Designed miniproteins, single chains, continued (4). Designs and how they scored, part 25

Each design is a single chain, and the fold is of that chain. pLDDT is the mean over its residues in the fold that is shown.

## One batch from the design tools (miniprotein)

Design m12839
Fold by ESMFold2-Fast:
Structure m12839 (fold): chain A 71 residues (1-71)
Amino acid sequence: MTGEMLALWYEASRSTEQERQELGRQAADLGVDAGMEGLRKLQRMVAAGASEAELERLREEGRREAEEAAR
């Protein structure tokens, strides 16, 4: 859940305004409480100048969680 939420918010940070709104809606469906913690962590990492590798690991983890949840 949290990882999938992070993946959606990371994608939203690089998307158009309309895409961000749609991704935000999907994130809400996944559970706002867990996603809010993940979003804050992502925002802190970006603000602190986190490496692409670190951000990619979070996104990869979120993608794997989403795949497992879909099964």
Scores: mean pLDDT 58

Design m12840
Fold by ESMFold2-Fast:
Structure m12840 (fold): chain A 56 residues (1-56)
Amino acid sequence: GVDVIERVAEADSGLTREELEVLRTTEDEEEMRRIAEKYGITLEQARSVGEALRAA
């Protein structure tokens, strides 16, 4: 399950569960960038979060 990774990423980055699910499932770079900009994280950090969620 991805629940532990989602909880850790949410606590660490301030992203909501819905936004973490988007990062996990989306292949749209612009959508990832939009979420990254909203939370003041880099696009690379947003990609890393999505990759970690998919790997779990």
Scores: mean pLDDT 69

Design m12841
Fold by ESMFold2-Fast:
Structure m12841 (fold): chain A 73 residues (1-73)
Amino acid sequence: MGMGLEFPDPHEVVVDEDRDSPVAEAIQRALSEIAAEIERLAAKRPVSREELERRMQRLEEQIKKIREEARKK
């Protein structure tokens, strides 16, 4: 188990069979958006754990919705 807050690796959230699919692209897009937001904040000042948690929760929710949508198809 991880000890702290860490941005998910795309390989951890995208399974092999999804890599070339619209699902993989959608997940990568969500990751890029949240990563860019975190990087922008970190460039200005240190980002708190609470802020990282909020960003990661939003990312996890988006990834879950993308996966659920793909599963229904």
Scores: mean pLDDT 66

Design m12842
Fold by ESMFold2-Fast:
Structure m12842 (fold): chain A 103 residues (1-103)
Amino acid sequence: RAEEIARRAEETKELGVALLEGARLAAEEGDVAAARAARMAALVLLGDYEGLFKLLEKNAEITEEDKERIKKWAEELHKKYTYDEEAVREALRIADEVLAAAA
């Protein structure tokens, strides 16, 4: 159990770095869809539920029950794992910059 948790924590730290690399590639290529996906992933990992729900409301009809379910899932994920938060925040910044330039 402890070894499995440690391995998952290492994989989750790499997720932050991978997200940052993906956001940088999206910026280089002008890939708005990839930047949008990176922003959504970063908001989930940072626990910014208001930002996440704001994006979902623009693209799909979501219910209050769906919002609570997503929030609970994200809170459980955030409690179980650690990630490179600085890399995730930088990925969000780059993604937002790409999306602002495309507007």
Scores: mean pLDDT 67

Design m12843
Fold by ESMFold2-Fast:
Structure m12843 (fold): chain A 105 residues (1-105)
Amino acid sequence: SELEEKAKELSKKLIDAAKKGDSEEAKKAAKEIVKLVKETKDEKVHRIAIEGLAEAARVAREKGNKEAAEAVLEALVEILKYVPDSLVPRAIGAILRAIGELLDI
């Protein structure tokens, strides 16, 4: 679907920004992912968004980008209100990865 492709595009932008240390682009992409998740009940779009945020958290940790990790954490916490129960464990896993980077663990 168009929304699935948009979720993939935004996830790629977020991950690329985290890799480059571009904290402003990471914040922008994370906010756009949150907006997309709020606009749909499509579980496939929600899953792509969670997977993108999880990968961005991993990359932010690898690069030591605490600002990107914080943006990812804020986005993951916000989307918990909108994702189906089946995806909550995946979202929590991503939150724990983002917290690990912010706490330098």
Scores: mean pLDDT 82

Design m12844
Fold by ESMFold2-Fast:
Structure m12844 (fold): chain A 73 residues (1-73)
Amino acid sequence: SEEEREIVRRIVANDIEAVGLELLGYTEKAKEVRELSRKAWEALNQGKLDEARKLVDEASELIRKAMEEAGLA
């Protein structure tokens, strides 16, 4: 479905941002983002779209806060 494709695109975007966090020295936050992405993939594979979306949103919020702390947002 289009909703599943949207969730996949957001997981990929979060994983790319996690690489950026790691390069900036936020290694633990990058690990947290990757763990949320792993759980989101598991939820998506089980057809739990609401759970997958929530996990993706949590990862995006972690990235946003880390970028604000770094002065990049």
Scores: mean pLDDT 88

Design m12845
Fold by ESMFold2-Fast:
Structure m12845 (fold): chain A 62 residues (1-62)
Amino acid sequence: SMSAEELARKIAESVGLPLPLELGMRGPRVYMFQGLLVLAGADVPLDGVFDEATRRALEALA
């Protein structure tokens, strides 16, 4: 099964986010990352900030 780490890496690469992903990262690419999580069925705020809510949504999808 795909881990949250592997899912995060694949989405980050698709939107051009630098790895590793860290809490507090922000910008248009984080917004795009959150948009992909929402399209996958996650409930995450589209605020462009990689916060605890975004991390939890990612873990819930993996």
Scores: mean pLDDT 81

Design m12846
Fold by ESMFold2-Fast:
Structure m12846 (fold): chain A 90 residues (1-90)
Amino acid sequence: MERERILEAWEEVVEAGLILVKKHEKEGVPVEEAERFIREQREAALAELQRLDPEQVREDLLAYIETSLKVIKDPEAIEKLRKARELLEE
């Protein structure tokens, strides 16, 4: 599988995580600080992804997505995870 397709799937997984974090943010936590932290984690993950074996990353992401789909009930997050799975199954 092409690395670019794996990156697109990773972006959808990150988006699902962002949806969940925003919906469960505690009162009084600065939104800008939480979004900055998540953005920094995303950039670090993308840099690491470029150094890893694409097939191993694909398998690990698929396993994560399948596990997440069993426990996550948020419809917007589920849609993002399903898009990520479709990208990785092509």
Scores: mean pLDDT 71

Design m12847
Fold by ESMFold2-Fast:
Structure m12847 (fold): chain A 70 residues (1-70)
Amino acid sequence: HMYEQETTLERSGVTTRIATRWEDGVVTIDIDVEDSGGSWSRRLLVRDGKVELVSFSQTGTLNDDSPYPV
């Protein structure tokens, strides 16, 4: 069975969207961050206690107050 949940958080001109899909013991997490300067996106796959980065993209430059992947 597949279960899907999406959450959007908006603070100080920053929009963060987290979409989580759970299917047969595999969790897919999509994280999108957008502000007035740009956006970045990550897709993570969690399976058998392991976390894998399967895709990423970035456009522009996020403002200093926005979440940034280190």
Scores: mean pLDDT 72

Design m12848
Fold by ESMFold2-Fast:
Structure m12848 (fold): chain A 100 residues (1-100)
Amino acid sequence: GVTDPEAVGERTRAVVRALDDEEIERLAEAAARELNLSEEEKRELIEQLRRLSVADDEELRELLEENLARETRHHLLVAGLAALMLGDVEAYRRIVAKLE
C-alpha cells in the first residue's frame, strides 16, 4: 500500500518525542489560533502534548482513548496525534472525520 502504518508510527513517534517545551508551546499556540481555543483549553493542550512526548506505546493507547472520549476539538487533535504515533491509521481517519 501507499502508507505503511509501522513507518507512520515510527516517524511520528520520532518527531513528537523530540519536541522540547518551547516547541510544544509554539504548536499549542498555533492550534489555539486555528481552533479559537481559550487560555484554559490551550493549557490543557500543552499538558496533553507533554504527556504524548514521554508516553510509551501502552500510555499512547490510554491517551488516545482518554482524549477521544472527551470529543472537544483540542482533545481530538491530541487523539489524532496519538493514533498516528501508534500507526493506527483507521483510528486517525475516524478522528479526522469528527473534526470536519
Scores: mean pLDDT 82

Design m12849
Fold by ESMFold2-Fast:
Structure m12849 (fold): chain A 87 residues (1-87)
Amino acid sequence: SSVEEELEKILEEAREKVEEAVKKGDKETAVRILIETGKKINEILEKEKASEELKKKASQMLFELLNYFVRKMNLSIEELVEIAKKV
């Protein structure tokens, strides 16, 4: 669907921005991008009355991007939570 393609594009653009922030060692910018991306995705899913399947797919893709960031920056869950509180 066009909605699925829009979500994939948003996540691809977010991944590129997260990768650039990771290269710069900018943890706060990467977390801000992840939060903003999650908000945009949720707004689209709500507006378009997305199916449960599309919601699960979007959640999986967002989780994969979050895992990429956490692994590349070698973050603990505690560190991730502390950064999220600051942004």
Scores: mean pLDDT 85

Design m12850
Fold by ESMFold2-Fast:
Structure m12850 (fold): chain A 78 residues (1-78)
Amino acid sequence: DAARRAAVARLTEVTSELLVKIEELGKTDPEKAQELKGKLFAMAQEVLKAMETVDVATAERLIAEFEARARELIEEAK
């Protein structure tokens, strides 16, 4: 439905924004950036899979938790 499509679009938007941050880190440490990209995509795929079976409110919470965890990993990598 429309709400689920919006949640998927939000996950894509968040993932793209985080990817830009990782690419900026890659200017200093390209190997670390590649590792973080792999982790980011793996986490995003897990969220996308979970979203198939949960309600929209739970999906939005999972996306927020994904964003928070990914940002923490990027900060720890600095």
Scores: mean pLDDT 83

Design m12851
Fold by ESMFold2-Fast:
Structure m12851 (fold): chain A 100 residues (1-100)
Amino acid sequence: SEEELKKEMEEIIEEAREMHREGRDPLEIVERMKERMLELIEKAKTAKEAGTLKALLLRAMSELLAEWRAEGRVSDEEYREIGKIMGEVMEELERKIKEA
């Protein structure tokens, strides 16, 4: 259900925030988010469900990236790598939206 997918997405975001609070590497956090997101995207059955996941992910990533940059936790090279990793997740979400 959309509600279950939203709850699982919120759990992924909370895990990322906890890893951030523990001082873990931003690239490690993003790779973990990718792993969990790809599993969650497979569970999406409708364009609306996939669209909801995309909106939640974009918001969470914007907030985390802004915080990591403000704190000097990411280099320009790491920022580009994060963008590449998240681009792969976004491509899968767009594919699900189109095909659902």
Scores: mean pLDDT 84

Design m12852
Fold by ESMFold2-Fast:
Structure m12852 (fold): chain A 72 residues (1-72)
Amino acid sequence: SEKAIQAYNRGNELSAKGDYEGALKAYQQALLLDPSFKEALAEAYNVSGVIKFQEGDYEGALKAFNKALSLY
């Protein structure tokens, strides 16, 4: 879906700017439009891991990063 790719690209843009909450929402939108979008799922886990790390949830961050890695 072109709209899923657009949402994914917006997530990448927001992540590059350090807007991890906005990036996560954009990747989740890509996944709503295309549930098989493996790259969007991997980046959603990566960004979720960064958010958890910033919140001091290091165990949750590690689990999220490991989920992202398992998709490659």
Scores: mean pLDDT 89

Design m12853
Fold by ESMFold2-Fast:
Structure m12853 (fold): chain A 65 residues (1-65)
Amino acid sequence: SEKLRKELLEESEKMNKELTEKYGKELASIKDPDEAQEKAAEILNKANEEMLKKKEELKEKFEKE
């Protein structure tokens, strides 16, 4: 429903901001741009998997309401 969509959007936006802030310096310190890109992709894939798990949990919870 609308509440579920709003909560998921806010969670994903928050996570993206935190990832950029926390890992921005680390990625900038990597001299090889290919290695930096691989590291960034790894971090984003990890975050995407976590968000998918949260989505399933929230979906089950909101289906009760």
Scores: mean pLDDT 75

Design m12854
Fold by ESMFold2-Fast:
Structure m12854 (fold): chain A 107 residues (1-107)
Amino acid sequence: AKEKILEKTKEFIEKLFGKKAAENVEKQLDELSEELAKNKEEAERLAKFILDNTEDEELKEMIEELLKKGDYFSLVSIYVVLHAGFVENKEEEGLKVAKEIAKISLE
């Protein structure tokens, strides 16, 4: 599942920001995921930030499940694609990719 989530995240970032940005995001996802695994309060804070900045009820439910599961890689990946979509005025595409990432993890 992790490899497929990484592929989805990198494809979206490459489409919006190019290949160098996609290469950089892979390193950032691994680093942030490891930090969240060691710090429960930071993981809860990231999840809360996503919840506070989305109106999509299905995504909110999936974020809660990912946090309980301890899938920090998926949480960080979702944050990255949502933020990228917001920055580039591609919020609907970012939301779609975020929901795809969550579903891949929760299968």
Scores: mean pLDDT 85

Design m12855
Fold by ESMFold2-Fast:
Structure m12855 (fold): chain A 90 residues (1-90)
Amino acid sequence: SELEEAKQKALRRVDELTERVEKAFLTTFEKLKAQGANLTDDDLQRALARLRGQKDLAKQAILDSKSVEEVEKVLKTYEEGVESVLQQLS
């Protein structure tokens, strides 16, 4: 029960963090395009595909976790990765 609740909470948090990064990518991409950067829609789609791949791996690792500590460790790793990306976009 505690493990199931921890997994559901972590899965929700991964989705929230992923949405924040997707919005940051879209905002940054539009800003850079407006400033004359030679960026294509394919560049954005590639970045989004990589992010979604990392999200899917994190979700699978959370589902495969055998303890609350393992769930928290997977989530922490994903949160740190997201924070690093968001800092680069700031």
Scores: mean pLDDT 86

Design m12856
Fold by ESMFold2-Fast:
Structure m12856 (fold): chain A 99 residues (1-99)
Amino acid sequence: SMREELEELQKKVAEEAAKLVEKKDYKGIAELLAKLMMELAKQLTEAEVAELRAALAEARAAGREHTALWLTLLLDLVEGKLSEEEVKERLYEKLLELE
């Protein structure tokens, strides 16, 4: 299910990012995250994209700012509104804000 795919993505990102966090390599973290999001975006069906749009609306309504952020970035990648490089730049900026 889409929920399971999102949970697996979060786990995979956390595991890979942990090594880069230890080194405080925020650029490397952003690059890894953007790459993983692009690979996920390539695998999504039309039905899964519709489910993600619903999940984004729910996250926004619930005030889940972090969930809303990466769902927005993922959907923008799927729709071609942002490139992998642009997502990397936005993630790097956000990581600098989050300590």
Scores: mean pLDDT 79

Design m12857
Fold by ESMFold2-Fast:
Structure m12857 (fold): chain A 122 residues (1-122)
Amino acid sequence: SELQRQIQEEREFSRNTLTVASSPELAALRAEVVALQQQFLQLLDEGEELLKQVSDEKTRREFREKLDRLEEEVQRLIREFNRAVTDGDVAAARETLARLRELVKELQRLLEELKKKVEEES
């Protein structure tokens, strides 16, 4: 998936950047972003499996659209984080990390709603 490719690219970027010119603050923030990306990917995989269990077309479509929006937003924030790191902008990097944490929580809430829908169809 696109997110899996971004996680791999971020791992390689983190490795290279830490070796050549890491600010300790940016290095710490990058490690947290990598962890959040891995968590987000796992939650997306759970969402895909839950969607397969939804028989109602309208419900499936609505949750698919919400999952796709969250993935697109994460992709955008990863690009913003990379720019902040390149620019040495610790404040922008912290802001992007905070927004990524909010998206992980939003995805967790979305999955709980989706689980309830699956249970209602059982």
Scores: mean pLDDT 81

Design m12858
Fold by ESMFold2-Fast:
Structure m12858 (fold): chain A 93 residues (1-93)
Amino acid sequence: MYELSEEQKEVVREAAFNLHTISGIVPEKEEEMEKAIELAEKNKNEATLLAIKVVKLAVEKKILNQELLNKISSLLVNNNIEELEKLLEELKK
């Protein structure tokens, strides 16, 4: 529904890169998750917020791996809100 500007697309790509960094979460790096959420809220990008929620849930369930991260990052870069929502619901089950 919302078409990203080039600046917003760059923020989304930066957020996707940060999700890869977050995959190695030590307790101190939980602050990196908060920074990614702040960026998503500042840009009002629904896909970025969903991607961060998916990564957060996967980390809490101890199921986050490189394959899942790559999938989340791909969906985020393509602004694929519907598939991100489906992935979030699948991980809740």
Scores: mean pLDDT 64

Design m12859
Fold by ESMFold2-Fast:
Structure m12859 (fold): chain A 86 residues (1-86)
Amino acid sequence: MEETIILFRSTAIVSEADLILKQARKRNFPPEVIARLEALRDRILALHDQIKDPSASLAEKRKLLEEMDRIAEEMQALWEEERAKQ
């Protein structure tokens, strides 16, 4: 069950990251902000791929999820900061 919850949560983070990037592009955010969001989303995707690896331990998957949460917080902060300027 815990592995399923980790996979579910990591998949939700990927979906949220994709939505933030899509909305940032639609709102015509500055190219430098879009580039930062793309880099953060790509890091989230790489971590998600590691969580999907069946050879990774449950402890490793928890640590990867914690890193994904941290990056998602960075994306959300950047989104809110730029949104406030518009």
Scores: mean pLDDT 87

Design m12860
Fold by ESMFold2-Fast:
Structure m12860 (fold): chain A 92 residues (1-92)
Amino acid sequence: MKKEIAEKNRFGAESLKLGEELLNKWLADYGQRKYGPQSYGKAAALGAEDMSNNPEEFRKKILEYAAEVKANKDKYSELEVGAAEFLENIIS
């Protein structure tokens, strides 16, 4: 009983952490594409600033990514599927 609850909570925490890491990676990649070569942290910060200024565009792109992962669960790990659900829940 207690071990089963602990494993379920651990999986949820890992999916949350992976969702945050995937969001930061996506923001960094976006920042580098839009603003040219930057350090990872600076690119992520620029991407986050753009998200704050145009949240509708970012929500749409993140939701499209989450939908792709959820539609193709066999191509992704359970943690990546959980991360996609996390991103969908915080954005939509």
Scores: mean pLDDT 69

Design m12861
Fold by ESMFold2-Fast:
Structure m12861 (fold): chain A 81 residues (1-81)
Amino acid sequence: LKKEFEELAKRLEELIRRAIEAAKRGDMEKAKELMREAVETAHRLGQVILEMKKQGEDLSEFIEKAAELDKRLKEAAELLA
C-alpha cells in the first residue's frame, strides 16, 4: 500500500505538471484530458489512504502529502478555468 501511494502520488504530480505545461503551450484539449486523469488519480490515492488506515499504518506523512497534492490540483484547475 505505501508503494502504491508513492507511485500514485508521483503520477498525480506528473499529470498536474504536464497539464499546466500543455495549457501554457495553448493545447487546452491535452490540458483538460491530463486534468481529468489527475482527478481520477487523486480519487484512487484517497482509496489507498483508506486501505492503509485499515492496516494500522502511521498516516501522518501520507495525509500531509495528499493535502499538498489536493491543493496543487485545485490551483491547476483554477489556472485552466
Scores: mean pLDDT 80

Design m12862
Fold by ESMFold2-Fast:
Structure m12862 (fold): chain A 59 residues (1-59)
Amino acid sequence: HMEELRQRYRQGAQEAADEVNKAREEAKKSPDGEKIYRDALKKATERLLEMDREVREAA
């Protein structure tokens, strides 16, 4: 049971990190970089929160 949750976390975190990294690169190229980075961070946080919510509901 914990193994499945751990795998989901890993996958979600990996994808979130990839998105943030992409936004960081884009932020450097855009005058609106702060906005782009912030939006990506928010999206990543939401993904992580969703994982956390699943764990919380299971508990």
Scores: mean pLDDT 75

Design m12863
Fold by ESMFold2-Fast:
Structure m12863 (fold): chain A 88 residues (1-88)
Amino acid sequence: MSELMAKQAEEALAEEHARAAEAVAAGEITPALADAALEALELLLELLKAGKVEEALELLGRIQEATRDLTDHDEIAEAIRRVVEEAK
């Protein structure tokens, strides 16, 4: 990844942190879901910076599969956290 792409990805992550904080403040998502989603995004960014695009896509696919039929924010947060922990 070029330095420009890495910087853009870091800026995108910072923007997602801000959006997550706004969504929590608005009552749209729980703090647990915000924390889990941001941890997943940080790991995805780390893999992309390392050039591990295939691993990043696999992680994203596992998160999507684990959360597919879940509607409760706390259950979604727990599912994301488990997938991220297993990927470390």
Scores: mean pLDDT 76

Design m12864
Fold by ESMFold2-Fast:
Structure m12864 (fold): chain A 86 residues (1-86)
Amino acid sequence: SDQQNIDNAQKGGDTLVSSGQGSTSTSSPSNQQQNVDNVNNQMNQFNTNVQNIGNQSSIDTQQQLNQIADQTQQNVQNIINDGLSK
């Protein structure tokens, strides 16, 4: 069950990254590169947080994973929006 929750959260993140790139795919290559780097940093932080929670606690793991996924989604959205406005 924990493995499925982690896998689903990571797939959600991958889908969000792909959607974000779709929105910026028509932008200049330089802007796309910076957005990709920023999104990758958010994904790395998400993966680290997910692994730390999975390793440290079996209690409320699903709730914590969902909260991290939601926060990461908002952060990625903000990065994409900032890229589009600059």
Scores: mean pLDDT 61

Design m12865
Fold by ESMFold2-Fast:
Structure m12865 (fold): chain A 82 residues (1-82)
Amino acid sequence: SAKEKEEQIQAAKVNASNRDNQMEAADPELYQEFTQKKEEAEKKIDEAKSDEKRAEEELGNYFVELMGWLTKWDEKVAEQAA
């Protein structure tokens, strides 16, 4: 459901926000790319909100994108620790 996907996205946003300061300081280009992708995904959700099916699809896409960014950041941290 849309509510379930919104809850998942909200949790992912909180997790991403906890890393924003670290990302911005360590890699400004990666942080800027993440910010742009986040804005694009939120715009697509806004444009789709009049169509519940499309809104649910875009929410799912946004969740996947957020999780991908969190994974990419974790990999970068692991590389620095090696």
Scores: mean pLDDT 72

Design m12866
Fold by ESMFold2-Fast:
Structure m12866 (fold): chain A 87 residues (1-87)
Amino acid sequence: LTLPDGVVIEPLSDNTFRVTLPAGKSVPLHSHDVDETLTVLSGTVELNIEGQAPITLTTGDSYHIPKGVKHGFSAGKETAVLLATFS
C-alpha cells in the first residue's frame, strides 16, 4: 500500500499499529488477508467500505473489517489518530 505524504504508521506490537492521518489526507481502498479492527484515538474519520455507504467514526469508536474486504479512510479538517489491530 502506497501512503500519501504525511501519513505515519508506528508499530506498537506485532499486530497493532498507530496511524496518524493529517487533516485532509486519505488512505485509499485496500484489503488484507487478515481481519482488522480500526479504533479512533483522536479526531474523526470517514470509513469507506466497498459496497457500503460511508461511516463516520469519532474518538472512542471501533469498527471490525473482515479479511478481504476493501476499505479506506479519510481525515476531515483535523488530524486523526487511529489504532489498526490485525487478527
Scores: mean pLDDT 81

Design m12867
Fold by ESMFold2-Fast:
Structure m12867 (fold): chain A 93 residues (1-93)
Amino acid sequence: SLYEEILEVLKKVIPDHENLEEIAKKLSEWLENKLPFHDSKGNLLDHSSLKDEEVLKDFVKSLVEGTMNVKLSEEKLEELTKGLGEVLKKHNL
């Protein structure tokens, strides 16, 4: 369900991207492992930091612009961040 819910959020905000299923699968596996991650400034953060909306937004922007090579408007970035944040909260991540 985590994979399917992430995929649904991605398809709603960036429907034209060709690799959404693979990205959703890798992202769901990464989130379930609760590993530490680096923010856009290179700081090592604990997985629980994703509960902070600004940290999640930075992570989402880095994922979309870096890994997916997609530039989103501020409005779409906020929509994606909110959608993913709701999925994470539902799954206690």
Scores: mean pLDDT 80

Design m12868
Fold by ESMFold2-Fast:
Structure m12868 (fold): chain A 90 residues (1-90)
Amino acid sequence: SMEVRELRLRAIALILRAIGLEIDLELAIKNGDRAKLEEILREAEELIREAEELIRRARELGDQETLELAERALELARRVLERAKKALEE
């Protein structure tokens, strides 16, 4: 269905955003850019919320493929959040 396609594309987009945040995180840590680390922290928190909503919707639709993609996005976003928090504590 069109809805399943849209959710799948959204899950893929969240994975790509999480990868981009990981790259930005490494650069922000290297440069000691606290303002960028705080921005990444906020973006990771938003990404987690969006991934959790996609997981909920995928479960309601029984879309296992979207569920797996959204869970991957959540895993990546949580990793970015944890690393950004630790970098800000230094």
Scores: mean pLDDT 89

Design m12869
Fold by ESMFold2-Fast:
Structure m12869 (fold): chain A 79 residues (1-79)
Amino acid sequence: MSELKKKVKELQKELDTKGRQEEALKLERGDSRSAEEIRLQTELEKLKKLIEEFGKIGPELKKVAEKKYQEFLEELKKK
């Protein structure tokens, strides 16, 4: 596997783990938001960080991450 693909997978796993922990804490505290809204916001933050990291690696990956971020924003706005 290329170094680039390896870094992308590592970043996604790290952000996913952190997001899952934060979701669990928010649900435990009885957050007024739905579980789905908490998940969507967590994913949005992860994608934002991925855009930043992809920008360091290459412009093509940055565009891919930006598209995913926009699609996720659209999904959030539908709520």
Scores: mean pLDDT 65

Design m12870
Fold by ESMFold2-Fast:
Structure m12870 (fold): chain A 68 residues (1-68)
Amino acid sequence: MPSLAELVEEIRALLPLLSEEERQRIGRLLADAFALLSEGIKTGDEAKIAEARRLVEEALALARRAAA
């Protein structure tokens, strides 16, 4: 299973291939994911950490689709 850092780096590599609109959409998903990850770590909430990972995976799927 890839790490969150690996997923984020793949998204970063795809960003130059995306439109401004696509980058903004993905950027919002990543911002929400990082906020959930931060809160999950602070509170020990495993469900928030899992949701953060799900949002990063969703952002990656959108980036891959947009870059294709």
Scores: mean pLDDT 84

Design m12871
Fold by ESMFold2-Fast:
Structure m12871 (fold): chain A 64 residues (1-64)
Amino acid sequence: AAEETAANVERVLDEMSPEEQKRVAIEYARALGDQELADKAAVATPEESRRMAKELARRLIERQ
């Protein structure tokens, strides 16, 4: 189910370094076609980048 995939992705994101989480958040925002979110991720704090990466991962999973 999509929920299981989302939970697995969130676990992987939590195991990443802060730098990796920020890069993933930017890449996910671009994959969604949202340049404003990508720009926000680029200047976000490590904590905000982690949160954004998880939220954007859920949106990408929902699109499939």
Scores: mean pLDDT 76

Design m12872
Fold by ESMFold2-Fast:
Structure m12872 (fold): chain A 76 residues (1-76)
Amino acid sequence: LTPEERVEFARGAVEYYLANKEALEAEAASLDPREREAALLLMEALERAAELLETDPEEAARLVEEGYRRAAALVA
């Protein structure tokens, strides 16, 4: 992926999260503890990335990528 494609992916992921935040938080609360921990970790990364998208989009993309990687590792 190019840097531009990585930023585009991160922007899409953040926009989806912000549009569905209440539903995603409710679903996370109903998950098994391990899956809930993974969901909360990913949500934290997306929330942090949302603040950086306009000022440091490459760092926002890195945070989203790391959040997905860490969440996947918790449930693997």
Scores: mean pLDDT 82

